Designed miniproteins, single chains, continued (4). Designs and how they scored, part 12

Each design is a single chain, and the fold is of that chain. pLDDT is the mean over its residues in the fold that is shown.

## One batch from the design tools (miniprotein)

Design m12387
Fold by ESMFold2-Fast:
Structure m12387 (fold): chain A 92 residues (1-92)
Amino acid sequence: MLKVTSLIVEDGKILARREGPEDKEEALKVVRQMFEEALERGATLVVQVETEGNQQESKELTEEIIKLAEEIGLRVEEVFVGNNFGQLVFRP
């Protein structure tokens, strides 16, 4: 099961939270919207990716999210990737 959680954070407060659908394409659309909102606000975006039993899928999705952030104009500040979990932090 795929779970993608996106958090817009400013001054240690969560301004917005979205969980993407289990479908990868729909989850990436939600992440894109959250990147655009974070950039417009000048706020930090935290993205958490959880997958069950498929480390390659988690890695590929993490790489796609990083590429999407760079295309929108956010900088990667932190990357943590475990076996079935990834946490990414992006700044404008």
Scores: mean pLDDT 80

Design m12388
Fold by ESMFold2-Fast:
Structure m12388 (fold): chain A 65 residues (1-65)
Amino acid sequence: NVDEAVKQAEELIDQGKVPEAIEVVAKALGVSPETVSRLVNDYVRQGLSIKEALRKAAEVLLEKQ
């Protein structure tokens, strides 16, 4: 469940564990951590918080499948 993975990842971000958060979402989506990290970094550059960027990256990657 991608929504559950995103919730777990948000908790990891609160702990300062951003790479682990990216890995959790990537595994749930069946994509590489590099794919998720690239999208998250792009959205953060656009002004989103890291949690907002992670949620949006997960939504976009899930819809693309």
Scores: mean pLDDT 84

Design m12389
Fold by ESMFold2-Fast:
Structure m12389 (fold): chain A 100 residues (1-100)
Amino acid sequence: MKKKEQELMEKALREINAHKEFTLEEKKAKIKEMLKDNPELQERLIEQLELSHEIAERLINAFIASEEEIEADLKAGRLSEKTAQALLASIAEERAQLAA
């Protein structure tokens, strides 16, 4: 990779990472603005961002499914409150690590 292209990508990634509040579409818009003169680099970074977002979304959906299973088992009497609380706390910790 050319040094100039690498520096431009690193700058764009720093800007996006500084704005944790941005949606996927807002992050894409920021990349398009910052890399306006480099459409090839713009496409590559957007592709990487979309893949990262898809992976994160799949992990979050897996946590939601696990939470629903725990709640269903608790309601059915198949799980104690103490065990349910410990499992939910573990999921919350992993979710917090993904968000950080």
Scores: mean pLDDT 75

Design m12390
Fold by ESMFold2-Fast:
Structure m12390 (fold): chain A 67 residues (1-67)
Amino acid sequence: SDAAAARAGAGGGAIAAALGLEAGQKMTYWELKQAGEPASWEGARAGAELAAAGGDPHDAGRKASSL
């Protein structure tokens, strides 16, 4: 579980770093927000999917907050 969360954070980190953001924390927050704890790599994957679609990991957290 922790390895999956770290992997998701690393993926988001690369994207967010290019955007000038701190993806590690944002990806973990999104995953935790979606899963409601414990962190789920499915949630992290959804965040990565959003980033790949032109969004960023921070937007994933915003969407979760709007729900």
Scores: mean pLDDT 49

Design m12391
Fold by ESMFold2-Fast:
Structure m12391 (fold): chain A 77 residues (1-77)
Amino acid sequence: IPEEDLIEAKEELVDVISGEVIKPGEKISKEVLERFGVVVGVKSAEKLSKLSEEERTKIIINADIDRGIKLIEEAVS
């Protein structure tokens, strides 16, 4: 991945499928940010990573999608 395509995470991100938590300051690609589709606050990301995949998906859909989309848009710009 070219360095120019790497973005430093501004908040904790959670991969709904794997439950992997990406901490603020980690470099990830724009494609990875788009794939996650969710950016959450530090405490929310930690809690989400401890839940089952079904529970994580349910919470993310109901709570943080609008915030996540906004943060991804700012990061991709």
Scores: mean pLDDT 53

Design m12392
Fold by ESMFold2-Fast:
Structure m12392 (fold): chain A 87 residues (1-87)
Amino acid sequence: MILAVAISAQGRIGVAATDEALGAAAREAIARAGANPELAREVLEKFAGPAREVARERIDELPEEVRRLVERAMAEAGEVAAIFVAE
């Protein structure tokens, strides 16, 4: 089970998950937390397990399934400041 979250410098959030219900629940929780990068990590850990920050330059090195979710989350967020993944 994989959950990806991207947060923009403008406070916009992007969420993508392998489970639609998980993605919806995480999106609502992150929105209620005010799209804060530190709180986003805590939300990810609550829903999916240990969360890690992904460096932009390392996205191409991710497994294809994880990379597709990260790219989808980034597209939704826009100008990305932080990227997190939980598995």
Scores: mean pLDDT 77

Design m12393
Fold by ESMFold2-Fast:
Structure m12393 (fold): chain A 89 residues (1-89)
Amino acid sequence: SPKQQVEVQAQMQMGAQHLAMVMLMLSAKKAGYTPDEQELLKKKMADFQKVMDEVIQQLKSHGLDDLAEQIERERTELINQANELLSSA
């Protein structure tokens, strides 16, 4: 069903984006927060926020509010972690 397709796509996007964010945060930390790594992380944070906002809106439009809330929480946690790392540079 369209609702099941949206749910599966959202979970796949969340998983892929989560992994990409964690990998970039680890890369930035390992490199000692060089200017290039900081800019790459900032760009990924902006892309991540935009992509996940679209996913959250799609979930809400299909009445998948619980999953939308879960994904919004995970997005907020990852952005907070990335900001804490950038603040420690």
Scores: mean pLDDT 85

Design m12394
Fold by ESMFold2-Fast:
Structure m12394 (fold): chain A 110 residues (1-110)
Amino acid sequence: MLEEFNNLSDEELLELSDEEIRELMEEGLKDKSGLGHAENIIRKLAGLYYKAQEAGDEETAAKVLRKLDIIADLIKEKFPERKAEIEAARAKGVGELVETIIELLLEYHS
């Protein structure tokens, strides 16, 4: 399942449900083999956000941001001690949020 999500087109990734994004990230948190796929999906979402912002596509940017916020909420549920750090990163921007989440995932599987 996680490997299938890594092969999704940009359009398919944007059309994933809130539940599907949550399940994808939960798989990435269960073991180290899923971590690379989870990181790739998060970085792809960040790239899509910046592309949409550059194009003035507010609708697509909002869709991507919603998916990143769902991921951030799941990580805050799993690591409540990191909640303040994730919220501070989100306030700084999408890039800071993405790097903070990826660093946390790498630390968890270290």
Scores: mean pLDDT 77

Design m12395
Fold by ESMFold2-Fast:
Structure m12395 (fold): chain A 91 residues (1-91)
Amino acid sequence: SAVEFSAKLQALPESSLVELGVQAGLSEEQAKQTAEYLKTESVASPSALLALVQNPSLENPHYLNLVAGLKAPQKTIVTFFQLLRKALGLE
């Protein structure tokens, strides 16, 4: 559920999210920005964020906005969401 997803993401340390981002190929700055975005959106828009995390595609406008904001390669962002899904028990 979106509520359970939000709780799991909020419980995950910001440092762990940053580590996943760096592992995926993001810079430390991009990884920190991504972690802050995810923490904020998990409270503000948990259902929309869950849909984004489960299916990060160009057809999803929230995914496009995140890609544009980070200025990171799409492959890097896709890898990050794959790692995040595993960390949250979604795969």
Scores: mean pLDDT 77

Design m12396
Fold by ESMFold2-Fast:
Structure m12396 (fold): chain A 76 residues (1-76)
Amino acid sequence: SELEELRKRAKDPNVEVRLEAVDKLAELLPEHPNEVVAILEDLVKNDPFEEVRKKALEVLVEAGVEELKAAVEKVM
């Protein structure tokens, strides 16, 4: 599925591929909110590259996931 392909791309060794995946996940957020939020939340907490974490957080903030901000502030 498109979501499963993006989940794989979000874990790609190439930073550019992961950044591209975040943009595509944002597009799927209205159709698959729980799955997309879970993938983006994992990226915010665990991606080694700051730009990927920042971009994933920006998507979640725009989506209005206020509770995730508290979790991110506690972990990061």
Scores: mean pLDDT 79

Design m12397
Fold by ESMFold2-Fast:
Structure m12397 (fold): chain A 87 residues (1-87)
Amino acid sequence: TPAPVVTVSAPSSVSVGETLPVTATVTGPPGSHVRISVSGPGVDQVVEGQTSANVTITSAGTYSVVGLATDPDGVSGVSEPVTVTAS
């Protein structure tokens, strides 16, 4: 069985004080556990079990969004990181 394929989508820019909408798309075996990680200045947030999230951005800078999916057999897929600039 192939590993889950994960892609993440987010705007390339966001205003400080706004929420950053992020979406993960998972293609693979049913029952895969999804995680979305958002990291950057003042943010180290992991969203588990959801394919979309809104993350509050309070500081200017560069943020990285990564998705991970693990199937019931323990096989994992990880997305390419998406970079978001907050200003």
Scores: mean pLDDT 82

Design m12398
Fold by ESMFold2-Fast:
Structure m12398 (fold): chain A 88 residues (1-88)
Amino acid sequence: SDLKEKVERLKKAAEKLIEALTDPAKKEAVRQAMKRVVEAAEAGDEEALRQAALELARLAHDVLMSSTDPKVKEAARETLLAAAELLG
């Protein structure tokens, strides 16, 4: 389904962001938000999915604005775009 493809794209983008990040606290925050996105999608809970995607988008935006590493910024931007696509 279109929703499953959007969730998978967001999951893959977030995984790349986790790999690119060096700060353990930021890695864990993104990992937890991604876990909530996957769990909400599997449960078919549209409101929980929207809230989890918004949190992941907020974290990605925060990383994009605070990082000076081009690779981290690219991964954060990809995560933000994937979250925006899922949210509409």
Scores: mean pLDDT 88

Design m12399
Fold by ESMFold2-Fast:
Structure m12399 (fold): chain A 76 residues (1-76)
Amino acid sequence: KVREAAVKLLEAYKALLEGDLERAKALGEELLKDPEVAAEAAELIRPALEEAHRAYAAGDREAALAVLEAAKRELE
């Protein structure tokens, strides 16, 4: 389901930002089992991903993580 994939995608990005490469890899591998659903999930959360990316690029990893967590709560 697209919403479930979106939650996993947000968790994968959070894990990557936290340096948990093993968890990020495991979640990414699950998403790659259905790349079409993963692509739709990425479109669904695109505004949150863009906002998190801007925060991270500005050096504010905590703000980036908060954006991803807020997007995840909205999907649940």
Scores: mean pLDDT 81

Design m12400
Fold by ESMFold2-Fast:
Structure m12400 (fold): chain A 97 residues (1-97)
Amino acid sequence: MEEMKEKLLEILKEVTGIEEIDLSKPVTEYLNDEQLEEFLRKVFKEFNIDPEKIDEFLVKLAKLLGAEEGLPKEVLENTKLSDFLEAVAKVIEELKK
């Protein structure tokens, strides 16, 4: 988990172009819709996740973040970046053998 979170943070820095990221801030403070899509694409590439699993990934991620369908702005606006990265890491582990 620690190593995965560090890698996710590096990808986040690459997508945002920001060196110092405050993990206590909402996801929407750093990621707009386009940046969120780029982040997820880079995550899939980095962790060798099959692109065909994107729908399953998004369903699992939404469920962990308390959303019923997709990743609506209101959920992301109320989700701390630290909680978001932890949820992403958990979904990656579930999708890897």
Scores: mean pLDDT 79

Design m12401
Fold by ESMFold2-Fast:
Parts: C-alpha cells; sequence; structure tokens
Structure m12401 (fold): chain A 71 residues (1-71)
C-alpha cells in the first residue's frame, strides 16, 4: 500500500476512536479498502431506511479489523 493509503487508513481508525497503537500495515489498508468497497456496493442495493443499520455494521467490522491488527 502507498503512504497516502496508510495515512487515509490511519485517519479512518482515528475517526472511529481506535487507539493509535494499531499498526497501519499493507494488510490492514487492503482490508479497510475491501470493507469500504463492499459497503458502497451494499449501499447501492440497500433501501435508504436500512442505511443507518448498514453504517453500524461497517463501523463494527472496522473495529474488528482494528482489534485483529493490534494483536
Amino acid sequence: ASENQKEAAAQILKDLGMPSSVQVTDELVAALEELQRRALERAKTTPESQHPALAEEVIAEAHRLGEKFSL
């Protein structure tokens, strides 16, 4: 992953309240990019009334990724 992608991933983790001790690796960047891609794809087929629930699922998945890459 590029340094710009690592900075973007670090900002996302910071916005989600993740500890700064989470290591922004190429694997974490790839996982976050895949999560974002899937979230955007799901949003296109998800009714607007379900978008808050979808956002909560995406945030929860991002938290799980942060925990996984802090170990």
Scores: mean pLDDT 71

Design m12402
Fold by ESMFold2-Fast:
Structure m12402 (fold): chain A 74 residues (1-74)
Amino acid sequence: MSEELRREVARAMVQLAVAVSLAVGESSEAIADAALRAIRLNEADLTPADIEEVLAWLAERDPEAAARVRAALA
């Protein structure tokens, strides 16, 4: 597996975990926790730019969850 493909898969895995939590109507805290777990599990394969792209995507859907993830990663 190439580094590029590994990053793409890791990003998709994080987005899927978050999308599931959003679809079931979980709280912003629970959505943020799901995002953090998925990011940490894929941390070796994600660049800071990949994390920022996922957080921007999340901010469009749940700005509170995105803010919570940013605070936890700082």
Scores: mean pLDDT 83

Design m12403
Fold by ESMFold2-Fast:
Structure m12403 (fold): chain A 87 residues (1-87)
Amino acid sequence: MSSEEIARELWARYRPLLEAALRARDYATARDIVLEILEEMRRHRVDPDVMERVVVGILILAADLGMPEAELAALRAEAQALMREYL
């Protein structure tokens, strides 16, 4: 299975849960879901470029659903730190 296929499957699985958490303003749960997506992508050895695109998509979705700037900055920093560890 390609990195793009794995990323698409994970996004289809987790997106409804992430959207629900974001709409409920449950940013702790939203963060945990994002970190789980990244761990699953690492476990399946998804290409870093594909992982980066997924992270960007998640941050855009979170911003669109009204996640505050401070929480967005924290989430971006955590995602970037995990991605550096995977490289």
Scores: mean pLDDT 84

Design m12404
Fold by ESMFold2-Fast:
Structure m12404 (fold): chain A 107 residues (1-107)
Amino acid sequence: SKEEALKKIEEMIKEILKIIKESTYETAEEMLKKIEEIIKKTKEELKKLIKDPKVAEKVIELLDELLERIKDIIELSLKNNIPKEELQKIIEELLKSYLERIKEVLS
């Protein structure tokens, strides 16, 4: 179901934001590993929920792209000593952007 797929993505977004909020730059590698595990789990659940293989493939590609962009943003933020509050806002905006793109694919 489209509604069930969207709910899983919204749950993923909440979990990622919680990890970012509760983590420190000292544990950046652990933070990234947790985010990768959440995205991987979400991809596996979405493959079961999205019956159209072409739609499923596009959504999974967007999630893979999202993961790489999160990694890049965290690495760049660590390198440039960006405050954690600012990192949270950047990731929140990124996640919102990908949610909208995924909604369009699911429509």
Scores: mean pLDDT 87

Design m12405
Fold by ESMFold2-Fast:
Structure m12405 (fold): chain A 85 residues (1-85)
Amino acid sequence: MPTEELRGLAKEVRTEAAKRLSTAKTWADQEKIIAEAGKLGKERAHKLAESQVEMENAEQAVDAAILKALLEHTPADSRPLPGAS
């Protein structure tokens, strides 16, 4: 898979996860958003990947994008959802 396609996938997954996470009011909503974004992102990664190595790299990029969106949603100085630690 070309680097540009992988970067595009990661950016799209991150942007969508961030938008949806910004609307989450509870920890359960946040978890559902993360799980759904992960499943959809990995399905897209599997369709774009031509080899197992490319698939693994794409899955890692999707997971990293979602984690980055989650970290951007929950700043270090405050936790909007209590018990999410």
Scores: mean pLDDT 71

Design m12406
Fold by ESMFold2-Fast:
Structure m12406 (fold): chain A 115 residues (1-115)
Amino acid sequence: AESLVNKINELFEAIRNGDTEKIKELTLELLKNATYSDVLKAVHWVLNPTTPVHPILEKAYKTGKITVSDVEGLDLNTFAAALVIYLLNRPLPQEVHDALAEALKSTEAFKQWAA
């Protein structure tokens, strides 16, 4: 959990800095172990504001930071996928959006879901 939280917080730093290469690198690291089922569940979490995960996604987007306690008890691979998908559905600079989308679309899990 601490390693994932550190990578997510580093991703938000890269987003603030407009570092598109670092955004791609960190997004791929976060999604490296995500499966088709993780992406399917992540889409459900993003679209359903009544899930316990939705307030955490909103906090991450608004504050640019999460804590280990925010993700306690969550499936971390599903959460990582949900965060990336959530960010792609929120206002962000175009270059940030493009970097996140390119990294997500390159994953096998997303390719299987999109097919």
Scores: mean pLDDT 83

Design m12407
Fold by ESMFold2-Fast:
Structure m12407 (fold): chain A 59 residues (1-59)
Amino acid sequence: MLYKILSVPEGLKARGSTLKPGDVYTEEEIGEALGLESPLQARVAVHELEEAGAIEKIA
């Protein structure tokens, strides 16, 4: 699954996130960019970002 970054929440910017608005990432790449090691943590983070409207599922 691919996700397009629509915005980077202020909290993620404060954490040193490398996610860029307009770029497309996989769930795993988003997890890595957030410093998450677990696939489950990456999935939870992706779900929370999608619910917040910060990312959009494109594939």
Scores: mean pLDDT 75

Design m12408
Fold by ESMFold2-Fast:
Structure m12408 (fold): chain A 108 residues (1-108)
Amino acid sequence: MEEELKKLQEKLKELDKKFKENITTNPKEAAEAYKERVELQKELAKLKPEQVKKMEERTKKTVEHILTHGGDKEAELRLELEAARENSEDPEARRMAELLERSLRALE
């Protein structure tokens, strides 16, 4: 299974590259690559049904955990903190980063 999965993944990468390279210059070649990609994607899904299901369940649990313990507010604060840290040369941005760090610690 592992060798078969690698072969399909490599083929998908080649078809994706071929599609991107030909989409503007050779639409017919791009369309053919797209069809082959769809068929290989179906084959990959057949070989990975359990892995896909586990990934979806894991993602769902992670999202549920975030929503329960921090939700969108924690995600927003982390994004804001990153932006403030990128402007660390500005004293006001540094002060904002400190306030955001304190807020995030309060949510933890």
Scores: mean pLDDT 60

Design m12409
Fold by ESMFold2-Fast:
Parts: sequence; C-alpha cells; structure tokens
Structure m12409 (fold): chain A 94 residues (1-94)
Amino acid sequence: SLEEEILELFREMAELYLEHAKTTLSEEEVKELEERLERGIEQVERLLKQGNYDLALLVLRIFRQEMEKTITDPELLARFQEVSDRAERLLREA
C-alpha cells in the first residue's frame, strides 16, 4: 500500500540517522535515539491510517531539518536526502 511504502521510507531514514549516531553518540544515547525514532514512526503510521498526509508531510519536513543539520558525512547525507525526497513526493501525491 502507499502507507506501507511511505512507512518503509521513514524506517530507511531512521536507519541512516542511527548509522550516523553510532559514530558520535554513546551506546546508551543510541538506544534512547532508537526508541525516540520508533515512537516517531508509530506516530507517522497513525497519521497515515487517519489519512492525515498534510501532518505526516510536516513531520517529514521537521525530521529532514533535524537530520540535515546533524549528519556530517556527505555520502550518508546524500542517501538520506534521496530517501526523504522520495517520501515527500509520495506524501504530496497522496
């Protein structure tokens, strides 16, 4: 489904963020971030099930802004931007 495709892209973005986080944060901080990202994905899933694509798009834009300021590896950042651009396109077409 469209909702599952969008959720998969959010999971890919979370994995890229965690990949970066493992290079800069402690194991305890990475675990806390992983739990925070899981809660964020659950919130996005709820919004998509409600048909609230506008709010899901807002959540994506906030997440993008945070990640683009945090990820210092240009290759990882480029991969993140590709995935987030795909998610934004799907949300806008929904």
Scores: mean pLDDT 84

Design m12410
Fold by ESMFold2-Fast:
Structure m12410 (fold): chain A 75 residues (1-75)
Amino acid sequence: SLEEAIEEIAKLLREDPKVSDKTVDSFVNMVKSLIEQGYSEEKIKTATLTYVSLLARRLDRPDLLKKVEEILSKL
């Protein structure tokens, strides 16, 4: 489910020593806001990929983006 995928992504980000708790909270709050506003699963997936892509670029962690893409591909 989308909820399970987002929870798995949030856990992945929390376990990364280069990702701050504030960044994880920002991500979770962004996704929660989109769900509450009634955005489609496709739009939420796109927003998630955009967020993680920018984060991965800043941290020089292309492997992080790949893991998130793999989680979302199961939806």
Scores: mean pLDDT 85

Design m12411
Fold by ESMFold2-Fast:
Structure m12411 (fold): chain A 96 residues (1-96)
Amino acid sequence: SSRVEALLARIRQAIAAGDPVAAFRALLELLQISPGVPSDALALALQRLRAGEDPVAVFAELLARVPEIDPELRAALLAAVGTLPAEELIRMIEGR
């Protein structure tokens, strides 16, 4: 899908720019359109984050469902998620 390719390019650009917020926003869009990601996966991730689970662990499981994300991009995305406060991640997911 050209939309998946465009979102992967946006994620890579945001990571290269040192912009974890932009990377996470593009990742949320990618997760919403990815066929391997269940429609309720973000709602369940939101519940897990509110319960105090580690965001890196939560998103590692979600990224495993997106075969277009290579191991290098996965590691960079998990590092970006780990730099953001849980409250900001929750706010960004709720805004979807």
Scores: mean pLDDT 87

Design m12412
Fold by ESMFold2-Fast:
Structure m12412 (fold): chain A 77 residues (1-77)
Amino acid sequence: DVEEKLKELAKRLAEGMDDLVEIKKLPEDLAKKLKELFEKEDWEAVIELIKTDERLSEEEKEILINAIKEGIEEVKK
């Protein structure tokens, strides 16, 4: 079931955001907004939020966006 797998992915991504905040790799407010969008499964808004955050380096943005896109693609297979 793709819906159940996407919900599990959203949960795991939210947990990953908390871990990244703890190691100072992700701003807390960005992590909170991303977690909210993960719960809504609004993947376009997730990508937009990451792209527009000036606190993340270009490399950090690419890593996060690619990880999210790959996770979604893997679930849809």
Scores: mean pLDDT 74

Design m12413
Fold by ESMFold2-Fast:
Structure m12413 (fold): chain A 85 residues (1-85)
Amino acid sequence: SSHDALLEALRAKLAEVEERLRELADKYLETKDPKYVEEMIKLYEETRAWLREVEAATGDPLIADLVAHLDEAIAKLKKLKQELE
């Protein structure tokens, strides 16, 4: 179904985002530069924007739940960035 194809695409994109987040986290550990925390926040915000488009297109409450989880992750990273300043 089109919904199943969308979930497969969602899983693939989330895997790519996770890989990029790991690369940014590794750079932060190496450099201790808070700019990499800011880049992680940007990546999550871009992913959230894409998920909101998917939510609007599908009306699927599971996508809404994923958006809520990303909002929580973004808030935690923003708090970490503030604590590093």
Scores: mean pLDDT 83

Design m12414
Fold by ESMFold2-Fast:
Structure m12414 (fold): chain A 98 residues (1-98)
Amino acid sequence: MKAIATATVGDRDAELTLVVRGSKGEAVKSAYVRGGDTITAEIEVEPGEKVEAYAAARDLRRGFTSGVGKAYLDAKTGETKTELSGGALRDIKVELKE
């Protein structure tokens, strides 16, 4: 199965980096995005695997990272947890897809 991470930037244009990690490695996506845009990254996961996603948004006008997020998914239980800090990142999530 696949784990899909999605990160949404806040109201301002940013350089957005999204990392998804599983036991077999990681996928990284980086893009210059408009306020409100999303990026996605996908990895293959085994049943019962724990997946982590990390995102950082660097405000292009300010030139420093002003939003970070972390999302966790336990593929065995379906439990998800999300931590968010700073206004430049609006959301981060991880979902399982068949």
Scores: mean pLDDT 78

Design m12415
Fold by ESMFold2-Fast:
Structure m12415 (fold): chain A 91 residues (1-91)
Amino acid sequence: MSPFEQIMKLQEETGKEIKEIIEKFKKGELSIEEAVEKIEEILRRYAEKMNEIAKAHPDEPAARLLSEEELEERLKKLREFTRKELEKLKE
C-alpha cells in the first residue's frame, strides 16, 4: 500500500468511527463527556498513525510529523471544539 493510500484509508476509517460516536450520542446512548472522550481517543490514534506514516515515508507531502507537544495542544483544542459542537446538537 502506498503512503497516500495508507493516509486515505486512515482518514476513511477515522471519519467512520467519529460518525458512529456522533450517532450514538444523538440516540442518547452516550453522554457528552463520553462522546468527547471517545472522539479524542479516535483523533489521538489518527495522529499517532499519521506520525508512523510520516516517519516511514519522509518524502510523503500529505504526512506531517507532529511533536508530542503539538499533538497534545491540537487534541486539547479539538476536545473543546467537539464539546461545543455536541452541545449544539441537543435541543
Scores: mean pLDDT 76

Design m12416
Fold by ESMFold2-Fast:
Structure m12416 (fold): chain A 77 residues (1-77)
Amino acid sequence: IELSKEVEELVKKVLVDLYYKKLDPNNLEEIKKKLKELGVPEEEIDKALERIKELLSDESKIDELIEELKKYGEKLK
């Protein structure tokens, strides 16, 4: 999935909320609402959701994802 750089940054913010259990990963409507609130264009919301699921389920990127989320989580505490 290819997203704009700005949408990739918004996806990371949603991943931080998911990592800290502020969002339910099984509630897709809540995640979609969060993406809309952050300013993701409607035409990219489904791509952003797919990207979030990809990052959460990608074994090869789990360690990289955890380190990235730690950096954002420390800022958002």
Scores: mean pLDDT 68

Design m12417
Fold by ESMFold2-Fast:
Structure m12417 (fold): chain A 65 residues (1-65)
Amino acid sequence: SSSEKIDTHLNLAEIYLSQGNYDLALAHADKALEIAKSDESLSAEKYVAYTLSVIGIREDIHIAK
């Protein structure tokens, strides 16, 4: 499911961020958002939650650089 794929990419983004691998962290965060944007069946609440998670990861990467 799209939710399972999004969760997997978000988890990988957090793992790579914790390891200082910002390029892979960003790639997985961006992939999670791409999947979320493509899934027309997502509720507005889930879409907002995923978008906020991706924004948080992107901000953490930007600050850490």
Scores: mean pLDDT 83

Design m12418
Fold by ESMFold2-Fast:
Structure m12418 (fold): chain A 100 residues (1-100)
Amino acid sequence: SEKEEAKKLIDELLSDPEAAFFRQPPNPEEYPEFLKKVKKFYTLEQIKADIDAGKIKSLEEVRNKLLELVEQVRYLYPPDSPLYKAADRLLEKIEEWLKK
């Protein structure tokens, strides 16, 4: 089912060290400017919680939330930054998963 596929996708992303920045809200002491500019950062842990609560029911909804995360990082950081590159890798992994 799509809910089971959504759970598998989010669990795989949560286990990926390259996606570590996206797992939970960043530390305000380390990323004060990020948190001032980003009013809501919908983390991988929040996406998983919403799947488990039945608030997210499809792979398309998961994809859309993950694309929002990627877009937020791309707007705030230059293309050569580690966070921008991490966002690009996250997007590539989502696209690979959706082709399965």
Scores: mean pLDDT 77

Design m12419
Fold by ESMFold2-Fast:
Structure m12419 (fold): chain A 66 residues (1-66)
Amino acid sequence: PLTKAQVEKLLKISRKLQELINDPSTSQKKIEELEKEVEKLKKEIGDPSVEVGLDNMINNVKLVTK
């Protein structure tokens, strides 16, 4: 089970990912910075199911901004 703080971090990451998808000026650098935040959060949580969810979110950003 995730802590409230971890859920808030996940919601913040999800919101940032949605902003990148909706922004036609999104740079590769912004995507790379968010990928680093996602990797740090994955290590903090250590839950494979959460890792899959975060990987899917990043892949969606890359698919749309490619």
Scores: mean pLDDT 73

Design m12420
Fold by ESMFold2-Fast:
Structure m12420 (fold): chain A 82 residues (1-82)
Amino acid sequence: MESQKRLQERIREEAAIGLARMASSVALLGYPKDEEEARKVLTTALESMRSLDPEAAERAVREGERLFREALEKAEKEKEEE
């Protein structure tokens, strides 16, 4: 159980970082085609994780979305402060 808990935390962290980076890049590009491509790559990677622990993979995606929103809000605030 503890080993699975550590694996879940690691999956969440890596997926969240990946999602935040991809989302930031897509937002900067403003290109719909690149957004669809990024989504496909992410979905394929997550399917591999779901074969190990589908619930952990879902949690990783949700955390990634939260981190992306926080990163966007922080970037907007930093631009206002700069």
Scores: mean pLDDT 57

